# Ledger of designs, part 20: designed miniproteins, single chains

Each design is a single chain, and the fold is of that chain. pLDDT is the mean over its residues in the fold that is shown.

## One batch from the design tools (miniprotein)

Design m712
Fold by ESMFold2-Fast:
Structure m712 (fold): chain A 66 residues (1-66)
Amino acid sequence: MVESMEKGIELLREMGLTEKAEELRKLLEELKKIKDMSSPEAQKLIKEMQEIVQEVRELVEAAEAA
């Protein structure tokens, strides 16, 4: 998961979505500090990261369709 998210962040930077890439990077850094990935704190961060990824996916699909 962490490695996949880091790769996703790099992809966002390459696409010019720098602000979204930085948001994900900050959330990932917070997640890396959490020892228990099943904790409410970890689950909250994972959900926030997944929501950003979903928003980016929808933006990319819309841009490709335009």
Scores: mean pLDDT 75

Design m713
Fold by ESMFold2-Fast:
Structure m713 (fold): chain A 64 residues (1-64)
Amino acid sequence: SHDLANEAARAIGAGDREKARELAEEFEELVKKDPEDTVSLSTLARLYEFLGDEEKAKEVREKL
């Protein structure tokens, strides 16, 4: 959802890795339910990139 995407942007902006990890888990579940949701996919890719998980970020970006 847009609300969760905004929360993810705030966590990244604040450097809150703990919150970003929790949000990445939530977005992983959202992407499983709706793999075509570009907002969830782009947000998950940004969260993985912020957390340093470059391989997962690349995999998600390939779906965009």
Scores: mean pLDDT 84

Design m714
Fold by ESMFold2-Fast:
Structure m714 (fold): chain A 60 residues (1-60)
Amino acid sequence: MLSEEEIEELKKLVEKSVKDALEQGYDKEKIIEVAEESLNEDERLTEEEKEELLKIIKEV
């Protein structure tokens, strides 16, 4: 399980990565699909943390 500080750092990293991918010409739909799969495979994250991170990705 990740600490609260690690989750906040992960949120910032995720936002930056999504913005960088959009700048590189990736489709937002593809970014969301890849992120959803990666988050579902990460056993360190709770269901609530996965939903919050996915929401951040969709809101970018």
Scores: mean pLDDT 78

Design m715
Fold by ESMFold2-Fast:
Structure m715 (fold): chain A 64 residues (1-64)
Amino acid sequence: MSVLTEESLEEGVLRVAAAVTALVLRKLGKEEEAEELVEGVDEALEAGDLERARELIRRAREEL
């Protein structure tokens, strides 16, 4: 039974995407970039800025 709202679901998906991207960055030895991504996405989501969260993930993926 899902108690997630549409906004909570989108936030959850973005947090998972950030975590997975950060895991790959750490595997490549880019631990600082991984930490910055996770912190940046968390701050953006707490501010309700979903576009900023998506942009941070997009940029991190370009570093892969």
Scores: mean pLDDT 78

Design m716
Fold by ESMFold2-Fast:
Structure m716 (fold): chain A 104 residues (1-104)
Amino acid sequence: MAPGDVEEFVAVSSAGHELTVRVTATEEGGVVEVRDAEGRLLARVFIPRDADLVEAAGETARKIAEADPALEGDIPLVLSNGRQTLAAVVSVAGEVVEAVVSPG
């Protein structure tokens, strides 16, 4: 993602829970915002430029689990630090199950 880009998609957990994931890239980093099917904010994480995206994915998953302890399964996420993009699958325990990092 380039600075100023915004991507939004519906993520479905492996247990069938619908989430909306919004990823914004900025010159200073990125923001990931995750909402449930009712539009309730579960997590918003600012990711500084050049920060570890795998660590940020784990932090995002932990925040989601804290906001909705009834949410089950593995969650597909996309994150940006303003320079790299991560596509990841994360457990509600905060473990990163699968991760692919790409430039931009």
Scores: mean pLDDT 80

Design m717
Fold by ESMFold2-Fast:
Structure m717 (fold): chain A 54 residues (1-54)
Amino acid sequence: SMEEEAKKIREELRKRAEASGDTFRLRAVISDDPAEREKFLEEEKKRYEQLKKK
């Protein structure tokens, strides 16, 4: 399902952010604009999709 897929993407990116200090996650956290947060989440999703493509 889409909700499960989104949750999985978030968890994977959270782990990678903790390991590498991913700036996407940091910007999403400090942003006061909900639209900016959604934009960064979409970018994170794209990054995760690139990892699935080999």
Scores: mean pLDDT 62

Design m718
Fold by ESMFold2-Fast:
Structure m718 (fold): chain A 70 residues (1-70)
Amino acid sequence: MQPEVEEMLKEAEELAERAGREVGEEVGKKARELLEKMKEALEAGDNKKFLELYKELVEYAEKAIAEARA
């Protein structure tokens, strides 16, 4: 894999785990679903879809964590 893609996958995995731990199972489940879609897009060679899903996962997880801390 390209080093940048590996780093994005690692960050997405860490965010999904963190969201589940800090917010709850439903949020963690949604984040993991996005992570699985990212892996599928990567296997299909769809770099554009991979980047869109990465952004969606990051925004979703960060928002959920921020709202849980409010």
Scores: mean pLDDT 81

Design m719
Fold by ESMFold2-Fast:
Structure m719 (fold): chain A 69 residues (1-69)
Amino acid sequence: MEALEAIARAMERSTPTASVEALEQYMKAYEAAKKGDYEKAKEYLRKAGELSGSLEAAEEAIKALEEAE
């Protein structure tokens, strides 16, 4: 729950400058986290952060996933 909200907020913060490819990685991270696959979710978040230039937002979402377990 909280981890999914962190991913959604990271996507929102990245949206003004993010490419379609970066947003696609955020969406994949959200779906992976929904399925409980936090390792894949973190991988997609790292890619989204690199592509969007919003590494801080992506790192916050990754920390939320790590704290979820």
Scores: mean pLDDT 75

Design m720
Fold by ESMFold2-Fast:
Structure m720 (fold): chain A 58 residues (1-58)
Amino acid sequence: SAGGEAGRKAVEAEKAGDYATAAEYYEKAFNLVKDKLDASFQAALQRKIAALRAKAEA
């Protein structure tokens, strides 16, 4: 799925240390599947995106 593909690319970018790209793909994945995620998973993913963006700006 498009959400799954974006999620995979996010994980690959994060492992490579490309935090800006990882944050972008996690956000794309979240927007594609957010209606199917429980509130705790949504909150965890939003925190992850924020943390990655902070790392990218450092």
Scores: mean pLDDT 81

Design m721
Fold by ESMFold2-Fast:
Structure m721 (fold): chain A 78 residues (1-78)
Amino acid sequence: MPELSELELKVLEALGKKGRATARELAELLGVSQSTVSRTLRRLEALGLVARDPETGEYSLTDKGILHALELKAQGKI
């Protein structure tokens, strides 16, 4: 697995706590632009860590994403 950026770690933590969120909701929560969050989510989706609901536009952690988020918490990264 490639090294994750600080923003990617924050996105995984936020989705783990909320269950699901849109790029807009994550941008507001994290204090970054929606375009920055959307780019970050696309990279995480490409890694198989998040999935987007096409009907709602909401993102959630995949099973792989949940396991990886738990490992990151154990490492003190999120």
Scores: mean pLDDT 81

Design m722
Fold by ESMFold2-Fast:
Structure m722 (fold): chain A 60 residues (1-60)
Amino acid sequence: LREELERLLEEAVEAARAGDFERAEELLDRAAELAEKLSREDKLRVEGVRVLVIGEEIEA
């Protein structure tokens, strides 16, 4: 589960870097659902990545 979470977050960042913000948001939503089953720390990590993705979208 945690390794799957890490993979989803990595793919979300890569999608955002490619300008595919729709896919990045979809991947982040999947990561958030998975983090809900793990821990508070994992949920905070997903939020941190979401903030980074939003930053990329604003700059683009």
Scores: mean pLDDT 76

Design m723
Fold by ESMFold2-Fast:
Structure m723 (fold): chain A 59 residues (1-59)
Amino acid sequence: DERIKLLEEAANEGDAVAQAQLAAYYYKKGDLEKAREYAEKALAIDPNNSDAKAILEKI
């Protein structure tokens, strides 16, 4: 999926929004390990990221 590839690239460059979107993507796929990893990375950069907080609340 080209969209996911672009999100991974942005997330590796420190984009908290891309990291939160990847967390949501992996949560939907049932990969709770990666969902948690990316949500925590997003919150490390932007502690107010509501999307990342919502994902961690669910797992």
Scores: mean pLDDT 83

Design m724
Fold by ESMFold2-Fast:
Structure m724 (fold): chain A 76 residues (1-76)
Amino acid sequence: NRDKAIELAKKGVEALKKGNPEEAVKYYEEALSLLAPDDPNVPDILRNLAKAYEANGDKEKAKKYQEEADKLEQKL
């Protein structure tokens, strides 16, 4: 549900602060799986997922999720 997704996203932020981008990716992906594609929280989680992928050295996925977040912000 939405509350659980938000809590998972917060855990992702803490994982990034601790220098664990792989763990952050897992938390953000799980959070996204609990939300509808049009949920207002999705763009922020996608941006954080992009940051986690960038920190993990995956620049292609980082770009993909940043572009998805930008596209959704134009629709919301």
Scores: mean pLDDT 83

Design m725
Fold by ESMFold2-Fast:
Structure m725 (fold): chain A 94 residues (1-94)
Amino acid sequence: ALSLPDDREELEKLLAELEEELERVKERHGERAEDNPELAVLYFEIGQVYEKLGDYEKAIEYYQKALELFTKVMGEDDPLTLLTKKRLEELLKK
């Protein structure tokens, strides 16, 4: 979903922007933020940035958060849930 830069400084800037967007989504939706697929997408995108930075432990944490929300909101058989699960399984092999 997200086109990632190759430069570390640009990845770190993107990470900060995604973390700010995450806080905006949480503020906008309040108690319902966790029922929102937008929050799950943001966790997935943050996971992708950490993976690109080589921080596999953080990538796993954010993909797990994304997987929990995608499963809850969209179901286990949704393409984004399955994609997130596959990415997480690939990282756990490293």
Scores: mean pLDDT 79

Design m726
Fold by ESMFold2-Fast:
Structure m726 (fold): chain A 58 residues (1-58)
Amino acid sequence: MEFSEERLEEAVRFARERLGGPASLAELLADDVLMKELHSRFQVPEEEIERVAERLRE
């Protein structure tokens, strides 16, 4: 599944806003509503979740 850099940045921005700043992978995975939004609304594939978390730590 092709996941674009633009969609990655959009997903990271949304997650950062929701979590109130930089966050770990564990914090990202603990938010069921956020995970649902990343998969359904932002079309983030499961294999790209770690990439979203890496960007959130920056």
Scores: mean pLDDT 77

Design m727
Fold by ESMFold2-Fast:
Structure m727 (fold): chain A 55 residues (1-55)
Amino acid sequence: MLEELKEKVKNIDFSNPEEKKKVGTEVEKAIKEHKLSAEEQMEIYKLAAEVEKQA
């Protein structure tokens, strides 16, 4: 699951606000449903921030 979320985050079109919102919601839901650890959550958010900077 974590790797699937990371792959999804890498492929987000961050210039599209609707896509950002949808994937953000999916990531939050997956974190809660799959009980990702604090470190796993940090990895996803850090990756999202880096990808957004590159967009």
Scores: mean pLDDT 74

Design m728
Fold by ESMFold2-Fast:
Structure m728 (fold): chain A 85 residues (1-85)
Amino acid sequence: MSKLEKLLELVRKTLREAAEKKSMEAINEAAKKVHALALEEGLSDAMAIRIAIAVRYNALKAIEGADLEKVIEDAELTVRELIAD
């Protein structure tokens, strides 16, 4: 699996989990997991931070009642843009 596919899969999973749990703790865990994976897959600290911020922001929108599929799409767009050549 490519680094992009791994990150997109984790982003989808963590955003769904945050939406189900509806807690700040779930948002924090989502951001931490995605940041850790980004670093493990060889992304720079700056890129890992940007992805984590996007996940945190979109997870917060999801627990505040935003459409889950749209917040996942928004987070995926950020990941794709940062990893694109």
Scores: mean pLDDT 82

Design m729
Fold by ESMFold2-Fast:
Structure m729 (fold): chain A 69 residues (1-69)
Amino acid sequence: SVEELKKRLRETAKEAGLPESLADELIEAALAKDYERIERLGVRALIESGDAEKAEEMVRLALELAESV
């Protein structure tokens, strides 16, 4: 569901030590189908967390959310 994808995105950000605001920005970009912004936010998540696996998961969840709308 859309709500479960949003929840997982916020939890993944928290696990990576990233601010919830970054997850909220990814959710906003996904709902707008702004794929360029999703990519830029994914790069920011990687740089800020140093965790490629978590950053990739956040981008994947955002892309799933975009396809769900």
Scores: mean pLDDT 88

Design m730
Fold by ESMFold2-Fast:
Structure m730 (fold): chain A 81 residues (1-81)
Amino acid sequence: SENLGLFYAGLARYYLKQGDYEKAIEFARLAIEHGLEAQAYYILGLVYEKQGKLDEARKWYEKALSIDPNNKRAKEALEKL
């Protein structure tokens, strides 16, 4: 369900904001399983970027853009890396 995917993506963003990267990754993966791939890939990019893993962050942002080329946040994040 896309609605359930959005719920899990929201939880991933919440845990990312709290610095709980393990839970952020867990909920981002659940969002992917529930049909929210582009947003979840973007959130994974944010997680790796906040961990200083910039090469991994770049790969996830590129995956987000490959699914949704209009993801302005992922494009902006790539330009700032």
Scores: mean pLDDT 87

Design m731
Fold by ESMFold2-Fast:
Structure m731 (fold): chain A 64 residues (1-64)
Amino acid sequence: MEEEIRAGVMELALASGIAAARSEGDEEAVKKLQEALDEVVKAIEEGNLEKAEEIAKEAVEWFK
């Protein structure tokens, strides 16, 4: 339950970032955030929530 909530928040944050970057026409940001989302999903599938959280934070901080 707690892990599911954290995973959902990370995916939503990255998806929101991708939508914002697309709206701004920032293709590099879209690509970087999409790659981060793929890595986050993979880490969640491996049961490594800490790794997923770190990847998501780094990607979002780069977009700022």
Scores: mean pLDDT 75

Design m732
Fold by ESMFold2-Fast:
Structure m732 (fold): chain A 61 residues (1-61)
Amino acid sequence: VSREEAEKAIKEAVELAKKALGEAAGLVVRHDLTRLLEEDPQKAYEAALKVIEQAKEILKK
């Protein structure tokens, strides 16, 4: 996965986490995923997709 794809997924995950769990939760997600991006863009991308999926499930309710 490219770094650009991982960054887009992280941005989407942060916005959805803010909507589902609130601003503070979105900031925590941003911090954790940005750290993962510096270590491994593939891992960060996979983590971001998981956050997106979980946030969408919460918002579906």
Scores: mean pLDDT 82

Design m733
Fold by ESMFold2-Fast:
Structure m733 (fold): chain A 66 residues (1-66)
Amino acid sequence: MEHFEKGVEALRNKKYEEAVEHFEKAIEEDPNDWQAWLLLAMALEELGKIEEADKYAEKGIELANE
């Protein structure tokens, strides 16, 4: 999962915009990847996009419970 791995690397390096792009691509390829939804929410929160972050976090939690 190259996009997921690149997103994690970008997040570690505080490249939050790049992390968002990679996690969005990871979700497009696998919409059931709850970890990608949660990490996308984390990156959005770091960018100050709190409302979007809350929505993606909720989706990730729902998927993780299934």
Scores: mean pLDDT 83

Design m734
Fold by ESMFold2-Fast:
Structure m734 (fold): chain A 86 residues (1-86)
Amino acid sequence: MTVVITFQNLSEEQIKRLVEYAEELRKRGIEVEIKIEGDTVTITLKNVSVPQMIGHVLRAIGLELDGHEVTIEINGDTVTITIKFK
C-alpha cells in the first residue's frame, strides 16, 4: 500500500518537523519520499500500514485536527490524505 500525504499552508517550523519525521522513517527502513513546494509538503510512503503511519505523522508534527481541513481518498492500493492548516 502507498500513502501520499499532502500538507498545505505550513510554517517553516512545521516543514522542519515533517522533514525530521521523514528522516526518522527512512532510518527505520521505510520507503519515504518527501517533496517541498513553498508552504506545501508531500510525503509518499510505500509498503506501509495506513492507520499506523497516519497516527505517527499527525503526532510527530503536533497536528491538532480541530480547525484543520482534512480530506482522505482511497484509490486501489493508494491512500491520499490532504491536510490544510489554517
Scores: mean pLDDT 72

Design m735
Fold by ESMFold2-Fast:
Structure m735 (fold): chain A 57 residues (1-57)
Amino acid sequence: SVSDLRSELSSLGTELRNAMEEYNKAVKDGDKEKAAELKKKVDELSEKIREINGKIG
């Protein structure tokens, strides 16, 4: 349902915020491998959010 999709968006938004914060810390710490992994996670979460927003309108 649309309500279920909105709940999923809320959860994904929290995960995205956390991943972005960890990414920024990894970049600051010079941890290139962790930064690359977190950048991939940020991109994947952003794509999922876009797809769900496209379904809801």
Scores: mean pLDDT 86

Design m736
Fold by ESMFold2-Fast:
Structure m736 (fold): chain A 105 residues (1-105)
Amino acid sequence: SLLEEARKLYLEGLKAYNAGDYDKAIALFSKAIELASKVDTNEGKFLLAVSLINLADALLQQGKLDEARKALEEARKTAETVEDDIDRSLLTMGISVLEKALERA
């Protein structure tokens, strides 16, 4: 399924990020975003939002501040559509951490 492929790409992106390979992480998160955006479920919206948050983080690590801000704006819009209160709260916390980091950059 598109959701399973998107999640696999997201997890590969996290592995690349943790290895410090931000170029690879950005490419993998971008692919996960493309696939997750086509899945109109709570799980798809959550995966889309976390992928956008981690894309923004990887872009911030590379000093691509305007691109990181755009990814965070899309993450915030997507998070507002997530129906599960716990999932939405987790997304909002992640977004807030990165917004503060971008203000200091």
Scores: mean pLDDT 91

Design m737
Fold by ESMFold2-Fast:
Structure m737 (fold): chain A 68 residues (1-68)
Amino acid sequence: DAKALLEELKAYADSDPNLTATMVGDDTLVIKFSGKGYLKAIGLTLRAIGDERLEAKLEGDTLTITAK
């Protein structure tokens, strides 16, 4: 279930003060990061692109993960 996976990724991101994660609708997770949060954003990007249910886009300070 892609939605449940996005909610798990949101919970993981929310545990880090350098990341701010927001659900947009039921299929998109937007994560903003700063400073040291960049390394975790890269890790989340790799996790998302490795999952066939998800698409990931990393632009500037924002990671967008969308369910297919």
Scores: mean pLDDT 83

Design m738
Fold by ESMFold2-Fast:
Structure m738 (fold): chain A 90 residues (1-90)
Amino acid sequence: SAEELGREAEELGRRAIELAMEALRLLDEGRYEEALRLAEEALELAEEGARLAEEGLRLGPSEAALRGLLTAGAGAMAAGVAIALARKGL
């Protein structure tokens, strides 16, 4: 259902945010290669979450699917920032 897809998307988005936050901590420690790998993993999770949320929205209007899309988007933005910073440090 659209609601189930939305909840899965939100879970993936939350995990992406957590990994992106960990990547930012590694950047603070000068561990650029590890931060880049973790940030890229976060981006992959966020992109998967966005795909599921978009599929949910195609099935019908759903607050859960919209929440999933917004959470995945936040994860992708955080991951993108971490990737950019890690690449500058390398």
Scores: mean pLDDT 88

Design m739
Fold by ESMFold2-Fast:
Structure m739 (fold): chain A 88 residues (1-88)
Amino acid sequence: MKKFEIDLRIGVVSLAAAVLRATLPNTPLSPEDQARVEKLLDEAFDYINKAEEALKNGDYETAQSYVDKAEELVKEARRLIDEALRRR
């Protein structure tokens, strides 16, 4: 069931991105690393919004593409946070 799978993926990636964004001000990162993470999360939320619009329009192929991009951006944000914290 393609719609259900995409809906679930949007929900999961949205929650992950929201948690990272909410915790970012209290994460002990340099201003440069914080700005880089903020940019990645902003891009991820843009793709999440585009995925939701595509899903509403029944364009499952486009919705999947946008979810894939959002998931990749959230993974990059997590990796950057992990690497930056290890450098301290």
Scores: mean pLDDT 85

Design m740
Fold by ESMFold2-Fast:
Structure m740 (fold): chain A 69 residues (1-69)
Amino acid sequence: MPTFPDTPEALEELERKKEESFERLLASLAEVLRLDREGRLTEAERAALRKSIEELEKKKKISREEIEK
């Protein structure tokens, strides 16, 4: 089994921070998707956005629609 160097309290705090970071990431992506709909993104920015969404879909099984909603 994996070795945990931290206390149980520290591990719970880490999980909470991961969830908070994920929610902040979703909010940031929603803002970028809004800018894309307004036509304010460059081709390179759109490519980066697509890659970020694909990574989230693979790691968290969420779709672009979930991010926009």
Scores: mean pLDDT 69

Design m741
Fold by ESMFold2-Fast:
Structure m741 (fold): chain A 90 residues (1-90)
Amino acid sequence: MDLEELTRLLEEYELALAIARYAAELGREELAREALERAREARERLERKYKEIAERLGEEKAEELLEEAGREAEARRPEIEEEARREAEA
């Protein structure tokens, strides 16, 4: 479903950003750079999906779905941060 896919893409983006931050804190510059590239790719996929939804369902519905996905991703932030810390420390 559109909401689930937007939420998944937003979570992937947030996870990659968190991995980059933790990796940078640990002095893992190469991992941090790779994570930032991963975040950029996730952001591009998110933007393409948002545009597809907007073209199919209209801008108002796309905005509602993105806001809901953002709330769901924010609720999962503690889990995302912990996963990112584990990835950066591995």
Scores: mean pLDDT 86

Design m742
Fold by ESMFold2-Fast:
Structure m742 (fold): chain A 54 residues (1-54)
Amino acid sequence: MSKKAQEYYNLGLQRYKAGDYAGAADYYKKALLYEPDNQELRDNLAKASALAKA
């Protein structure tokens, strides 16, 4: 993972652990801007987005 993608992914992971799923999804989207084909980021975004809708 690139340095920028890793930074945003880590911020998203922190938000996810805090229960801020909407915030996590936003950071995962930012990480995907640097690595759009990263399946791990796409899967984490899908999970966070689903939980944010609930």
Scores: mean pLDDT 83

Design m743
Fold by ESMFold2-Fast:
Structure m743 (fold): chain A 90 residues (1-90)
Amino acid sequence: NPVEQEKAEVAAAWAIVPDPNAPAYAILAALYDEELSKKLRELFDRGSNGEKFSPEALEALSLALDYIEAGKWEEALEAAEKAMEIIENR
């Protein structure tokens, strides 16, 4: 079941972020913003492969989730992009 597999992968990746609703937020992003969903997926895949994110990257990622919960998709995308920039720059 692709949906159950995706939920398990997202849950495993989000074990590094202390937010039990993170898998639900990723699903909501997929319905409203494909680019945001893609960026969150990339972050989840990296986390599930054991990559450790800096506190600054985790703060940006948590902010993206807060914006998703608030229905602010443009701000969520900007926060997710910032998290990726922090990770890429180490």
Scores: mean pLDDT 65

Design m744
Fold by ESMFold2-Fast:
Structure m744 (fold): chain A 95 residues (1-95)
Amino acid sequence: MEEERRRRKVEAAEKAVSLPIFSDEAIDYLAEALDIPRETVKELVERAKAGDPEAQRELLRLVTKASNLVLAERLGLPETPKSYYGGEYAAPPDP
């Protein structure tokens, strides 16, 4: 059920963006939105809190991806063109 999975990811992304990013609930929603293991997101959050700049950058990138899913849904688009919207409304693509 791709449509249902997509809807769940968008809803999870919306909740993740609306909650304090360092809360357990935000971690769960971010993991759901991006199909990432919860443990991976939690580890990134703990490392980011410890001042790891690589973890902070990766966490920001994940939050930006979730935000883009919400933006695409609010614009009424089924998919966000990665090349078109990623550069304008998201963190820059990886070097």
Scores: mean pLDDT 69

Design m745
Fold by ESMFold2-Fast:
Parts: C-alpha cells; sequence; structure tokens
Structure m745 (fold): chain A 58 residues (1-58)
C-alpha cells in the first residue's frame, strides 16, 4: 500500500476529483496520467483524482 499526505488544501473542481484537507492521508490506488493519481482518503473512504503536486509520498 502506497501512502501519501496532502501538503495543502485541495478543492474539488470537477465531479471526478477529490477534495482534501491539508494533512489528509490517502492511499494511492493508481496513476491516471503524468499529473494525477487516483487515491482513497483514509479518513473519509472517498475516492477521486488528485494532482500529484499536492501530495507527498509517506
Amino acid sequence: MELARAVAPVPKLNEDELALREGDLVEVLREVDEHHWLVRNLTTGEEGLVPKSVLELV
């Protein structure tokens, strides 16, 4: 299981995206493209697309 942490608040701009709070831990499920991961928020259980630039691997 690959974990990452949000380093900044992430807004949900599109229905496929996931909103995150700074410090939220996510599981990286899949790389979608060069700039986005599909992740699961470990606190809420919600899944969605998040930019790689706002996540740091733990």
Scores: mean pLDDT 83

Design m746
Fold by ESMFold2-Fast:
Structure m746 (fold): chain A 75 residues (1-75)
Amino acid sequence: DLEAKARAAAAGGDRVVEGLIAWLDSPDPETRLIAALALGRIGSERAVEALRRAAEEDPSPEVREAARRALERIG
């Protein structure tokens, strides 16, 4: 369940933002998707640059969509 994994990954809030930004560079598309969803839940402005790159450049359409939605949630 991607939603449950994203919720668990986001549980640390601001403390896990840097780790989740690193997960956006993972070779595993599921890990990148979880990172984008979790960063959207946390809403940290620190993730904006990394999420913008993911939304534009990630090879997975699902990751790009999740990153776009995360950016909308942050503002």
Scores: mean pLDDT 86

Design m747
Fold by ESMFold2-Fast:
Structure m747 (fold): chain A 60 residues (1-60)
Amino acid sequence: MSREELLEELERLIEEAKKVLPEVVVQAMEHEFRELKENIENLSEEELREARENVRKQLE
């Protein structure tokens, strides 16, 4: 999976989080996502996978 695909998957997970998690938690996730998006050129696929896994864990 490319960095772009991982970022898109992370965005989808955050949209799901908006439906089920408290607003304060979602705002924290959106802030982290914005930082990742701004630094996409300097991020490894591994770092993006870890960010995705962290959001998935919060949803479960």
Scores: mean pLDDT 77

Design m748
Fold by ESMFold2-Fast:
Structure m748 (fold): chain A 62 residues (1-62)
Amino acid sequence: SAAEEQAAQLALQYLQELGNFILSQRPDAKVEVKQLSPTVFQLTVTIGDETTVLTLDARLLL
C-alpha cells in the first residue's frame, strides 16, 4: 500500500541517519543498512570485534 511504502521510506531514512550519527561518534565503526523485505530493514554496527544488529519493521510506524 502507499502508506506502507511511505513508512518504509521513513524507516530507511531513520536508520541511515542513525548510522551516520553512530559514525560521527565512532569513526572506527563499520555501519551497514540492509533491506530484508519491502518493509523490514536492518542496521548492523561493528566496532572492533563486537557486532550489534537492529531490525526495524516499518509497519510499526503505521
Scores: mean pLDDT 86

Design m749
Fold by ESMFold2-Fast:
Structure m749 (fold): chain A 62 residues (1-62)
Amino acid sequence: MDREIAEALVLIAVGIGKATGDYEGALEFARRVIDELVEKGLITPEEGEALRKRVEEYLASL
């Protein structure tokens, strides 16, 4: 997977959380997108797991 796409997904999830104040909803949205990318074979399960962890860590830092 392209590294820039992964970073864009993290930034979108964070942006939604900040704009709405719904950090749990932003995390759930990011997880759904990541799961779809894995199911379609666009990223590996390992890349998806790493990206989920990155989103969780970033949202927790806010």
Scores: mean pLDDT 74

Design m750
Fold by ESMFold2-Fast:
Structure m750 (fold): chain A 55 residues (1-55)
Amino acid sequence: SAAEALARRARRFIELADEVLKQTENWKLSPEQQASLARLRERVAELRRFLAALG
């Protein structure tokens, strides 16, 4: 189904985003880079809630 396909894509995105967040955890980042990573964390949290709502 379209919902299952979307859920699979969301899970792949979360995996890639988690990798980026882990790799950059100890970096000294600019304010722009910090803002970008904060937005990424927010989107990952939104997608996790979306996936939880699907069951």
Scores: mean pLDDT 84

